Designed miniproteins, single chains, continued (4). Designs and how they scored, part 39

Each design is a single chain, and the fold is of that chain. pLDDT is the mean over its residues in the fold that is shown.

## One batch from the design tools (miniprotein)

Design m13424
Fold by ESMFold2-Fast:
Structure m13424 (fold): chain A 55 residues (1-55)
Amino acid sequence: MAEEILERADEVGARLAALGRTEEARALSKEVTELVKQGKLEEARELIDRAEAEL
């Protein structure tokens, strides 16, 4: 589960970076990693879903 969340964050981050939104990609990666570290997997997933929806 956590691995899949981090994989999705990497994928969405790569798409953000490809669009020139590198700071948002970096922020997403950092925030998701921190949430996963805290055990907040649902919040991490929600953050990824929100970022992906704004693409």
Scores: mean pLDDT 81

Design m13425
Fold by ESMFold2-Fast:
Structure m13425 (fold): chain A 80 residues (1-80)
Amino acid sequence: SPKYEKAKELIKKAKEMIEKAKKGEVDIKDIEEALGLLQEAYNLVMEDTEMPQEEKDKLIKEIEELIIEGTELLNKKEEE
């Protein structure tokens, strides 16, 4: 599915941005962008009708975990 492939690309990009944020290599705006990409990926997964539910659940879990990490990093940056 094109939506599945795009969702995976967005998750990968957001994950790379969050990993850089953990190293202090990115600004607040980059973390906010990563969170936006994760929201877009979530919407694409929810709209996909070709993906098995088990695969949707896995991607949703990964997206939710990355949103939590990104939100925690955003809060930490506000303390700096």
Scores: mean pLDDT 83

Design m13426
Fold by ESMFold2-Fast:
Structure m13426 (fold): chain A 80 residues (1-80)
Amino acid sequence: SAAAVGEALIRLLDAMEAEGLSLADIRETLIDVTRLLAAHARSRGDEATAARLEALRDWLLANPDASVEEIKAKIRELAA
């Protein structure tokens, strides 16, 4: 579900922060992960989850200065 994917992305983001990754590295990883997860969701016929992941990726690309907290808020919004 979109909610489960959103929760997994928040956990990934928290793990990347705990490892000391820069915002740029976190952002690049999230863009790659959302692209891969969207393709996987689409391959399974889950177009609703794919669309939400694509919306998150598009938002990340449009907001290169977004903080980690703003990224988390957007993930929660799109997972609702």
Scores: mean pLDDT 86

Design m13427
Fold by ESMFold2-Fast:
Structure m13427 (fold): chain A 98 residues (1-98)
Amino acid sequence: AALDAELAAVRAARNAWYAAHPHPTFEQVRAMPTLSAELLQAEARRQGFDKLAERVPAYVAAGARTLEELIAQVLRDIGDEIDAWIKERNERLKKLEE
């Protein structure tokens, strides 16, 4: 609960920053409001990404600054597994048409 107001404030500031900078420069992106490791972990858990939340400290140490960057790193690490799940789902849908 203590992190909820802080998380909401940072999220609002980030959304306002994107609205003000539709085509941001590299320097502007580096100055963008970011979430701390604690806030990123709390946000991941709130969104139901418990496994992502447990990985937050390692990815933040590697330079991740946003929830989107954390998700991108996880997707790279498990991309092949996700592709296999999509293929299995498509094969299952095809069986319903046969």
Scores: mean pLDDT 59

Design m13428
Fold by ESMFold2-Fast:
Structure m13428 (fold): chain A 57 residues (1-57)
Amino acid sequence: DAELVIRLAKHEAGLSEEEVKEIVELYRAGDEEGLEKLAKEAGISLKQAKDIADAAL
């Protein structure tokens, strides 16, 4: 599941494995501001970042 989500995120959004891990960590910490900033830098929406984190958990 997590590996499949990481693979899809890399293919669809151009995210690295490290970026996906950071998204999951920020989401677990409840750091919505940090998550929004990372999503913007990666060229995805906050909703997409949250969806990736949920699927990777």
Scores: mean pLDDT 75

Design m13429
Fold by ESMFold2-Fast:
Structure m13429 (fold): chain A 55 residues (1-55)
Amino acid sequence: LPAEIRAAWARYQEAAKRYLEALKNGDTVSAEKAKKERDEALQRIHDAATAYARA
């Protein structure tokens, strides 16, 4: 897999981990931030995969 896709996937996993941790602590602010970071990482995976497929 291209390095950009691997990096975006790693960011997704880290954001998902922070989201679960925030939920366990009842921290809604951190949970919303982690959710946003997760969504951004998913978009980057999509963009990188599209660029790779067109190359």
Scores: mean pLDDT 79

Design m13430
Fold by ESMFold2-Fast:
Structure m13430 (fold): chain A 74 residues (1-74)
Amino acid sequence: AEEEAAEALLELAEKSTNPEAQKLAREAAELAREGRLEEAIKKALEAMKATDNPILGTSAVMVVLAAKVDKEIN
């Protein structure tokens, strides 16, 4: 769901040491909370590319994608 996507993105922000990755992940989390999931995915992908924690970055993107799919089918 949207809150789960936002929480995953905030965890990515907190556990990334790159300031750009932190900023992009926080922006993506806000977009996810607003229900702007397509834009949140785009920002999450940018955060994933910038982060020093690629496993967590990939996980966060997957959670946002799952939230978008859930919204489309429900």
Scores: mean pLDDT 81

Design m13431
Fold by ESMFold2-Fast:
Structure m13431 (fold): chain A 80 residues (1-80)
Amino acid sequence: SDEEEAEKLVEEIRELVEEAKKTGNKNAALSAEVLEGVGLISYGVGKATGDYEFAVEQLKKQLERVKEVLENPDLPLKDA
């Protein structure tokens, strides 16, 4: 279900944020946390409405962006 997929994506993002924090790079850590926050807002909307399709799409986007931060930790966040 979209709800189960959204929950899985939240956990995957959380794990990557923890990896970003372990790098000791403050920019990577903060960028990853911001992207997690954006994903969690979308997840919260899914929980409130019972419609997780938008939450899944947004969480997938934020997951890709967190991976980009880990590859390029000193680059600023790109616009949505």
Scores: mean pLDDT 81

Design m13432
Fold by ESMFold2-Fast:
Structure m13432 (fold): chain A 100 residues (1-100)
Amino acid sequence: MEEVRRALERAKEAIRRMLENPDLPVEEMEELEEELAENVAKLDEEALKELLEYFTRLLKEELERLDKEDPDKLKAAQRLTATALIIIGAMFDGILRKKK
């Protein structure tokens, strides 16, 4: 369905913005977290699997960039880890919403 496709693309965009900008203000991060949860709630099983594969790929790419570009690897890794946990939490929240 068109709604599932749109929700998947919006969820991917939210994950990308969060991972590429882990230093976003708390208010903007919370808005992206809610956007991700709302869109995950609209996904079917196949779309959710694609979203998880996308998240895993982007996380790996950001970790590889960190190794090459950031001299303070520990601080950057901590920020990425915190952001990844927020993304995981938002995805679980979305999954719980779709069962209602």
Scores: mean pLDDT 78

Design m13433
Fold by ESMFold2-Fast:
Structure m13433 (fold): chain A 64 residues (1-64)
Amino acid sequence: SREEIEELRKRMFELGAQIVGYRALSVVYEKEGNEKEAEEYREKADKLLEELKKVEKELQELLA
């Protein structure tokens, strides 16, 4: 339905924004020498990227 498509698109945009944010934080912590925090934010970004791929696949299935 249109509502389902719009919800998935919104979720994709939200996930994308969070990924960008976490990647930016990882870079900041790396530059500060905070290796543990840098790795934690990198892992958070990677997990969100996998979720984004799942949502993208779900959206493609609804558009088929």
Scores: mean pLDDT 88

Design m13434
Fold by ESMFold2-Fast:
Structure m13434 (fold): chain A 63 residues (1-63)
Amino acid sequence: EEEKKKKLIEEAKKIIEEGLKEGKKLVEEGEKSENGGKLREEAQELLKEKLEKAGDLLREAEK
């Protein structure tokens, strides 16, 4: 059971790290594009979704 909690925490960390990398790429592409506002919105939505998923995993680990 301790191992399962540890695995959930590790998965949550990976989701956050991947979300930050993907969000950074979208922001960088947006800065090079005239339509950067749309890519920035996509980055914000992506990060929000990743944070919600990571949060759910962390809550499961705390049970």
Scores: mean pLDDT 78

Design m13435
Fold by ESMFold2-Fast:
Structure m13435 (fold): chain A 64 residues (1-64)
Amino acid sequence: SVSDQRDALEGLRRRGEQLLNEGRFERVRALIRALEDLASQETDPEVRKELEETIEELRRRLEE
């Protein structure tokens, strides 16, 4: 369901934040690549938008 997909995306966002806080930047980059691959395969525009927003947020935090 859409709510289950959103819960999964929220979990991935929290995982990304945890990895950033732990200084595991190579794992954050790997997560970003995995999310980019998911976004390229996603046909639901709402889910794709949430994936793209998550990717951009993680990239922004990596630059800090």
Scores: mean pLDDT 80

Design m13436
Fold by ESMFold2-Fast:
Structure m13436 (fold): chain A 68 residues (1-68)
Amino acid sequence: LVDEVAARSPWLAETFRLHPPSNPERARQLARRAIELARERFGTTDLTGDSERVARLSGALLVEAAEA
């Protein structure tokens, strides 16, 4: 899963390394949501090399995942 995510979006792989999902279904859900949040919050889906924005998205995803 992390390898598949890294192939598509290296910045998303960093999020998964920091907050590994417990199962493949959850991983796919979080990946889709991360891309949506990147678009909504930063106007771009490519945060490669932007560790600050990646960290902010990771935090938002964790909150959403915990509430689900």
Scores: mean pLDDT 63

Design m13437
Fold by ESMFold2-Fast:
Structure m13437 (fold): chain A 60 residues (1-60)
Amino acid sequence: GMKLYRAIYDFEAKHPEELSFKKGDELEVLEEINHVAVYAKSLKTGKEGIVLKVYLEEIE
């Protein structure tokens, strides 16, 4: 199944490789980069980028 997370804070990308999102947005994790970062896709916008795990909560 899809590995789904929800944003717990707003984030505005500071670099082109980062994903912008708003609190409550649902993200599909496509790849784990390391223990602090994932590569994710916004289900709202379809855009992809790097997200820090501290901004996310796992949903089932």
Scores: mean pLDDT 86

Design m13438
Fold by ESMFold2-Fast:
Structure m13438 (fold): chain A 56 residues (1-56)
Amino acid sequence: MKEYLEKHYPKLSPENQKEVERLLEEAERSKDPLMKNLLLATAGGIVTLEETRLRR
């Protein structure tokens, strides 16, 4: 997951890069496994939406 996010990070808009970075930092700070997984999933969703934007 993290490697995938880092690989696609440079392709994101500056706004989406900032949001993904924020979500990753929140995940690292969170001690709740469910919250960590949710934050990582949300970051992955942003990457997927950006890829969709490039396709369409």
Scores: mean pLDDT 72

Design m13439
Fold by ESMFold2-Fast:
Structure m13439 (fold): chain A 68 residues (1-68)
Amino acid sequence: SKKEKLKEIYEEASSDPRFKAELVGDDTLVITSLGDLLALIGFTLRLIGDYPEFEVKLEGDTLTVTAK
């Protein structure tokens, strides 16, 4: 399910010390860079390729992943 996939992304982001990840409600994940913006950009590009069922938006140091 989309909820299980979102949890997988959350667990991956939360395990990376370069990121802070927060689940917001049932359909949204917010990931913030802790100083390594290139790492967050790389993660964003990978999510766009691997999870087309999610809307992925990168603004500044913050990445928002939302179920479509």
Scores: mean pLDDT 84

Design m13440
Fold by ESMFold2-Fast:
Structure m13440 (fold): chain A 71 residues (1-71)
Amino acid sequence: KEELKEQAVAYMQEAAKVAGEEFEVKAPDPSLSEEELEKLKLAAEAALRAAQNPDEAERQRIEQELLEKIA
């Protein structure tokens, strides 16, 4: 699927941009099956969401607040 391949590439490029080019992303291999392309797209979407989410920073902030209450 050309659309699936395009979406996978787009998500991978966005994830790389958010990571500040610390993570190099290669274009999908043309020989990949539709199943592999769909998995790649899902993995790229998950990586992009993780990179854009401040969950780690938020979790650390909550831990600091808890420690302050204990102290």
Scores: mean pLDDT 58

Design m13441
Fold by ESMFold2-Fast:
Structure m13441 (fold): chain A 89 residues (1-89)
Amino acid sequence: KEKLREETRKLLRELGEILSKASYEEQLEVGNELVEAARELGKEAEKSEDPGVTVGEGAAGIGEVAVEGSEEQQKRALEKLKEILAKAK
């Protein structure tokens, strides 16, 4: 449980570093993917025309799953985050 949470936190940090150098369009695309992933994991998250808000909503939803979710949900969150990170590179 703790190890999965730490891994998710590290990937979210890495994604944040990539997005800090990304274009508006790239940030919005990744943000939308994060929101969809959070929704698929059963968390409420909404898309915005502001990429920072959209990324924040999606990341918060995934982070909540990493803290409060079952081990299975945490593993699903980690796999979705890895897929999003791979596409962002």
Scores: mean pLDDT 79

Design m13442
Fold by ESMFold2-Fast:
Structure m13442 (fold): chain A 65 residues (1-65)
Amino acid sequence: SMEEAFEELVKLIEETSKKIYELRQKGNDEEAKKVVKEFAERVKKSDAPPWFQESVIETAKKIIE
């Protein structure tokens, strides 16, 4: 379960990063912020360790600054 949680989060990070990048390139910053918020909520509900959840959420927030 922990290994599966890591694999799912890696895929989620890759897909979410691509979507945020595309939205920001189009100037859709409000939608990008919503995507980051939804991503953070999904990460918090995962079986990943708290330190990994915190690291991933912090990185995602910095992408939209």
Scores: mean pLDDT 76

Design m13443
Fold by ESMFold2-Fast:
Structure m13443 (fold): chain A 74 residues (1-74)
Amino acid sequence: SKKDKLFEALKKRYSFTPEQEEILRKLLDELGGVSAAIAEYIATASLEEQKELFERLKDPEARTQIEYELLKKM
């Protein structure tokens, strides 16, 4: 899938721990279709920031705000 290709491209460019790979995969799955720029921004965030983002995404009411915040950080 497009998400799988994006994830593999990020793994090739960045050295991830198994925990970072797991959380990054979950984030890409939860967000659905994201741009390569947003995915790269998420991939380069700290493990703590990635975990916080994933917890926030569990709230459907927060999703739109989070997507807007991610776009602004590019």
Scores: mean pLDDT 75

Design m13444
Fold by ESMFold2-Fast:
Structure m13444 (fold): chain A 94 residues (1-94)
Amino acid sequence: KLIEELKEAKEELEKLKPKVSESMQKDIEKLIKSLEYLIKLIEEGKADERLVERTLETTKRLIEILKEAEEKGEAKDLTNAKVEELFRKRLAEE
């Protein structure tokens, strides 16, 4: 299930990538590579399950933010600073 959820999250990020700013696209590309690396670690039996779950939760939150911005026509206006702020808020609430 975790591998399938990571693959689905990666697919969603790839669909959203062309709709955001070039700066944000670069960060999304890095995240996609991180998800690919986690999938490899799970397949090799080396993944920390808690780290995988946390990464998946953070990624799903980012996908929600990107989808909302797309629906409002604001996806190109999203800054790395705004996304980082939302990530910090999520971390503080944990």
Scores: mean pLDDT 77

Design m13445
Fold by ESMFold2-Fast:
Structure m13445 (fold): chain A 74 residues (1-74)
Amino acid sequence: MAEEIRRAAREVLRELEEEIEREEPDTVKIAQLAAAGGILAAALDIEGDTEAAEELREELRRLLERFERVEEER
């Protein structure tokens, strides 16, 4: 189970990074991907993979901070 969740998390992070780096990011898609990432991190904690959950939350935080900075400059 945890391995499947980790694979899904990697895909969510990749898609989120790609969307944030677009010239005109889709805010709804970013919100959906961020929510999915948060759910997957919670699922990793429940499965006992706390290290992977912490890593996922940290990567989500970094990507969302980058997006927030871009939006604040508008």
Scores: mean pLDDT 80

Design m13446
Fold by ESMFold2-Fast:
Structure m13446 (fold): chain A 68 residues (1-68)
Amino acid sequence: MSPEELMKRLEELKKEFEATHDPAVLEELVRLAAEILATGDPEQQRRAAELLLEAHDAQNAALEAERA
């Protein structure tokens, strides 16, 4: 899969995760982001890191609510 195709899938998974907060979607997002960070250009790597950070922040908020 090309880095451009991975970026498109990453954006789609980010939207799905924002809608569902499904841990399985987050796991797939992390996997694709890691692949982009290994194979993408600097702009793609920056975008992947940004999306990954946003997704982790959302997951941490959900986990804190669950643990209360």
Scores: mean pLDDT 76

Design m13447
Fold by ESMFold2-Fast:
Structure m13447 (fold): chain A 67 residues (1-67)
Amino acid sequence: EERKRKLEEEARKVLGDFIKKATELNQKALDILAAGGSLEEAQRYFDEAAKIGKEGMEKVKKLLEEA
């Protein structure tokens, strides 16, 4: 079960990392909109955050499946 614990710990680190990155990108998009910036520019950050979230969740699921 030592291997299972290591995979779960790695999954938690990956989860925390991509949540932070996605949150930062979403916040940047919201800041652009709040400042009267371009909706198109803000959308780029929202799209990047969505991509990071999807890729991050896929990696977390793979680690947990191996656990």
Scores: mean pLDDT 82

Design m13448
Fold by ESMFold2-Fast:
Structure m13448 (fold): chain A 62 residues (1-62)
Amino acid sequence: SSMEEESRRMLEESTRLIRRAEEAARAGDFDTARAYLDELVRRGLMDPETADRLFARLRAAA
């Protein structure tokens, strides 16, 4: 169904943006990492609270 296809695309897009945020954070580029997480929130793919927690974890892991 069109709903299942939309859910699949949302999951793939979320995974891609999260991976890019993680890669940026590993490179020490926290501004770029935050920008990818903010994009997830802007697109409705992630809650702001979840993005804040993930960003804090990425900073702590570096």
Scores: mean pLDDT 84

Design m13449
Fold by ESMFold2-Fast:
Structure m13449 (fold): chain A 61 residues (1-61)
Amino acid sequence: SEQLEKIKELYEKGNYEEAIKVFESAEKKDEELLVEMHLIYRKMGDKEKGLEVYKELLKLE
């Protein structure tokens, strides 16, 4: 998706805050977006947000 590619670009540049904004604005948070956001929160050391994203992943098939 367009949002996924933008988040990946921002992650490579170390722009985690903008990546989070793109994720929050996405109309549908699919598994690919959730995986990228889990990696970003882990990189930032945000264990609480990382766990929230992980729980959303567990709800998927």
Scores: mean pLDDT 79

Design m13450
Fold by ESMFold2-Fast:
Structure m13450 (fold): chain A 56 residues (1-56)
Amino acid sequence: MTISKEELAEEVKEALLKRGMSEEEAEKWAQRIKDAPTAKEALELAVEAANEALKK
C-alpha cells in the first residue's frame, strides 16, 4: 500500500479508536508513525499498534 506517513498515522489512529483504545494512546501511536524516519518504519509501527489493540 503506497500511502504517506501522515495518512497512515491517521488511518491507524482511527482503527485503534474503533477497537477501544483510548484517544491519548491512539494519538501517541499516530504521532510516533508521523515521526518515523522512513515509510518502512512507519508501516512497522502501524503493524505494532494494530497488534497491541488486538492483544486486549
Scores: mean pLDDT 77

Design m13451
Fold by ESMFold2-Fast:
Parts: C-alpha cells; sequence; structure tokens
Structure m13451 (fold): chain A 70 residues (1-70)
C-alpha cells in the first residue's frame, strides 16, 4: 500500500508542479517533461498492480493532455 500511496502522491505533485511552471518552460522542456511523465505513469501502473493508481494515472494523463494543449 505504501508504494501505491507514494506513487499517487508523486504523480499529483509532478503534475501540479508542471502546471505551475508551464509558462516558464521552453517548448523543448515541456515536450520532454510530458514524454517523461507519461513514460513514468505507464511504468508505475505496470509495476504496481493497483486500481487506485490506475485511476490516478488516468487523471494524470488527462491533466498532461490539457497542459500540452497550451
Amino acid sequence: MEEVEEAIAFLKEMIEQLKKNRSKLTKEQLDEAYENLKALIDRLVQELNSPELREAAETAKKELDKIKKE
């Protein structure tokens, strides 16, 4: 349970930080962050077989897509 809770908290924090700093990032930095976060989300879901994490992952991906739309 601890790993799942930490993963969810980490994803929320990373998404919030990216939203907060979106205007301060270059296009290259934003694209890199987006790609890295999507890869991290997919890896966490694959490693931690948890319904809560899958739900959080879907929310995080939706938030990332909104950030990318600029």
Scores: mean pLDDT 77

Design m13452
Fold by ESMFold2-Fast:
Structure m13452 (fold): chain A 77 residues (1-77)
Amino acid sequence: TDYLVAALLRPGASPEDVAAVEALARSHPGTKEVRRLPAPHGDVLVAKFESKEAAEAMADTLARHPAVQRVEVVEVP
């Protein structure tokens, strides 16, 4: 089972802030993959983990960044 951390970026977040959030997501040793997806109301950053513990820790970290509007952790089969 994999875990996805999806961080919805605030509409109008600066390119610098978006890059900082992406760098945070990539910095965790448990991060397997990071993708940035364009969405109608702001970009979504998705980070993949094998560990629920690592995914929850990343979700907490990303949720504290001012450029992040919302974070969700999704278990994928």
Scores: mean pLDDT 82

Design m13453
Fold by ESMFold2-Fast:
Structure m13453 (fold): chain A 65 residues (1-65)
Amino acid sequence: SAADVEEAERYLKLGEEALKAGNKEEALKYATKAGDYAVRAIAQGDVERGTALGKRVAELAKKAK
């Protein structure tokens, strides 16, 4: 749904801001939340947007290690 896509985008932004601040633990927590919303978006028919969000979550998690 649009709401799940919006929440995933919001948590991705928060995670990227946490990473920029040097807080890798917080960035990983936000990446996990964003991933959960991306999966929910896919389950509700937003497959293309949800898949794209999932790729961004994976990149954020990779940078946060």
Scores: mean pLDDT 86

Design m13454
Fold by ESMFold2-Fast:
Parts: C-alpha cells; sequence; structure tokens
Structure m13454 (fold): chain A 63 residues (1-63)
C-alpha cells in the first residue's frame, strides 16, 4: 500500500540512497496522490540529487 512504499522510501533516504528513495515515494504517490508527507520527502530527496527545480515543484504539492 501507499504507506508501505513511503516507509521504504524513508528508510532508503536515511541510508543516503536518494535515487531508490525517489522510486519508492513515486510508488506511494501513484497509490495516493494526496500523500503530503510523500511529496515533501520526494522533494527533499530530489534536492539531495541536485534536481532543485523539480524539487521545488514537488514541494508545492506538499503544501
Amino acid sequence: DAEAYYKKGVELREQGKYEEAVRQYGKALRLDPKYAEAWANLGEALEKLGQTETAEQVKERAK
């Protein structure tokens, strides 16, 4: 479910695996597009990957 993918993304981000975290957050958002925490954490992971413009767009979804 969406929460399970989100939790996996958080675990991967804590390990510094930002690309893998982005994939898991994306899966969570496919199941629940209103998952504000997943949008916020996706944005943070994208910033870590240097994708600043995409991260800003994504963070707007969390607000």
Scores: mean pLDDT 82

Design m13455
Fold by ESMFold2-Fast:
Structure m13455 (fold): chain A 98 residues (1-98)
Amino acid sequence: SAEEFLARGLTPREVATNFLVAGYLEMVAAEVDPEHAEEALRSALGNFKKAGEIAKELGDEEMVEASIKALQRLADTAERFGLPEIAEEARKVAEELK
């Protein structure tokens, strides 16, 4: 999806923003359809990780902080759904972005 977004003339910051938004939409999907929460939250993790990696490569501290905050919120949500492995991975990715 990153390659497709860049091919459409999006800037790397806009690509990172789109991954961040996609991650939050997956978190909403988990709340709306709890039976598919694990799949949705794993997708959110991948999206937030990609947003943070792009932001870190750009040196965009504001976007890095937004990605870390999103991963922390994802960890809290994953714990509420009884998915501790996703919560642990989200916290690990957030720490690696610092």
Scores: mean pLDDT 87

Design m13456
Fold by ESMFold2-Fast:
Structure m13456 (fold): chain A 66 residues (1-66)
Amino acid sequence: SRVDRAVAGGRALIDADVPPRLAAGLLRKEAEELELSEEEIAAAFARLEQIDPERAAAVREAYLAA
């Protein structure tokens, strides 16, 4: 699914230790390219927080602040 692609991208950014603000910008670009709804974006972050709660929360906060 498109959500699975966004989660895979987000996981790769977390695994590569990309700074939260930069990771948020890259995920925003992917969400726009995949045409994700607000609900699908929320679902993707929920899944990322199951993988790495601390890092995913920081990325989500930066994403929502932008």
Scores: mean pLDDT 83

Design m13457
Fold by ESMFold2-Fast:
Structure m13457 (fold): chain A 62 residues (1-62)
Amino acid sequence: MSKEEKQKRALQMAQGALEAAELLGGSEEAIRLARKAVEYAKQGNWEEAEKLAREASRELGL
C-alpha cells in the first residue's frame, strides 16, 4: 500500500469503529479505543490507528 492508501484505510477503519461503537451502544472501553484510533489516524500514525480500531471492533464483537 502507498502512504496515502494506508492513511485513508486507517482513517476509514477508525471512523467506522467509532460509528459502530456509538450506534451499537458499545462499552466505554470500545468508544475510548475507537476515539483514540481516530486521533492517531488524524496525526498520521496509521499503524497505531489500525491497531486501536481493530481492538475497538473486538470489544464490540465484530
Scores: mean pLDDT 77

Design m13458
Fold by ESMFold2-Fast:
Structure m13458 (fold): chain A 80 residues (1-80)
Amino acid sequence: SIAEKALKALKEGNLSEAARYLTAGVLDAIGRIIEEELAGKPVSEKTKKLLDLYLKAIQAMNNGDYETAIKYLEEAAKLE
């Protein structure tokens, strides 16, 4: 999963690779939300939760709080 790849990269200290996977995860989730909205379907709660967790992980990384970023990514990986 994207979250598992981001988590592995972050644990290995590869911040650029972790950011690349997180960017892909955010874009995928946004794309799914747009597709559901355009189809007149209710947006998946799982997809909204996953996007929220990716954004919180990015914010934690930007703050240098890698322990918190890891926790959000572990939760995201369980949802994927």
Scores: mean pLDDT 85

Design m13460
Fold by ESMFold2-Fast:
Formats: C-alpha cells, structure tokens, sequence
Structure m13460 (fold): chain A 81 residues (1-81)
C-alpha cells in the first residue's frame, strides 16, 4: 500500500542517518506514525463516502488525504537533507 511504502522509505532514511539522537529518532517515528494513521483514516473515509454516494464527504476525505501526503513528503524531504 502507499502508506506501507512511505513508512518503509522513512524507516530507511532514519536508519541511514546515524547522526540522529535518540530523541530526534523518537520524534520522527511519532510524526511518521501519526501521519500514517491520518492517511489510513482518510482512505477509510473515502471508501465509505464512495459506498454511500456522499460527494461532500468524498471531497473532504480526498482533501485530507492530499494534505497528509504533502506532510509525509515534507518529512521525507527533511530526512534527505
């Protein structure tokens, strides 16, 4: 899944950065986990909205998914610096 692929990428980036303190590593893991849960929630909301034919709920779920994906991309970019 997209969530699994992005989490594996973040895990690799964290592992490759030996200079990260335990505190920094913990903060990155918490941020990544929170974003992954938000993305899963948005995907569930989107699936439910599609089943119900609720176009407003579908749009809100799509917007939340896009926001969460941008935040994950920002976290990945921070780790690649």
Amino acid sequence: SLVTERLRRIERLVEERESLSPEERREIVIRATALALRLIGAEIDLELAKKKGDEEAKKKAEEEKERTLRELEELEAELER
Scores: mean pLDDT 83

Design m13461
Fold by ESMFold2-Fast:
Parts: C-alpha cells; sequence; structure tokens
Structure m13461 (fold): chain A 67 residues (1-67)
C-alpha cells in the first residue's frame, strides 16, 4: 500500500522531470504537455500526495507564463 503510493508519486515526478528538462531548454510547449499529462495522472490517482499535485500545478503555471 505505502509502496504503491510512493510508486505513484515517483512515476508522476518522472513525468515532471521530463517537463523540467524541456522547460530548461526553452521548449515551453513540450514542457506544458508533459506537466499536463503528469497532472491528469496525479489527479486520477488518489494515492498521489496533495503536495505532489501542487508542485505540478506550480510548474505548469510557470511554463504557461513562458509560452
Amino acid sequence: MIDEAALADALVLIMVAVGNIDLKKGNYESAIEAYEKALEFARANPLVSPETIAYIEKKLEEAKKKL
């Protein structure tokens, strides 16, 4: 159970890491797509922590401001 929640958070954070790489390279559209996919997965999975969801929402807003 705890391992499943940790795995869910880890998978979401890996998707966010892909978006972070694109954001750093200035590929804002690709970063937005990665963050949106991560956020959709996170919101669909009740095991993902609220802190992880908030982090993704912050990253998505930062990427959108750059677009």
Scores: mean pLDDT 80

Design m13462
Fold by ESMFold2-Fast:
Structure m13462 (fold): chain A 66 residues (1-66)
Amino acid sequence: SLVEEILRLAREAPEVASLLIGAAREAQNKRYELAAKLLREAAEKSTDPELKERILELADRAEQLA
């Protein structure tokens, strides 16, 4: 599920974990627009290009569910 994938990524990315956990919470409550917003904020704060792309992929998936 989207929530499980966001939470797995949060375990691997401590620098943006708070934003990712927030996004997972919003997705769990079916607030996919807010989840996508938090995911995009996490991507903007990440300096790792690989991590940024993975977060943006999750944001796109959240937007598709909105």
Scores: mean pLDDT 86

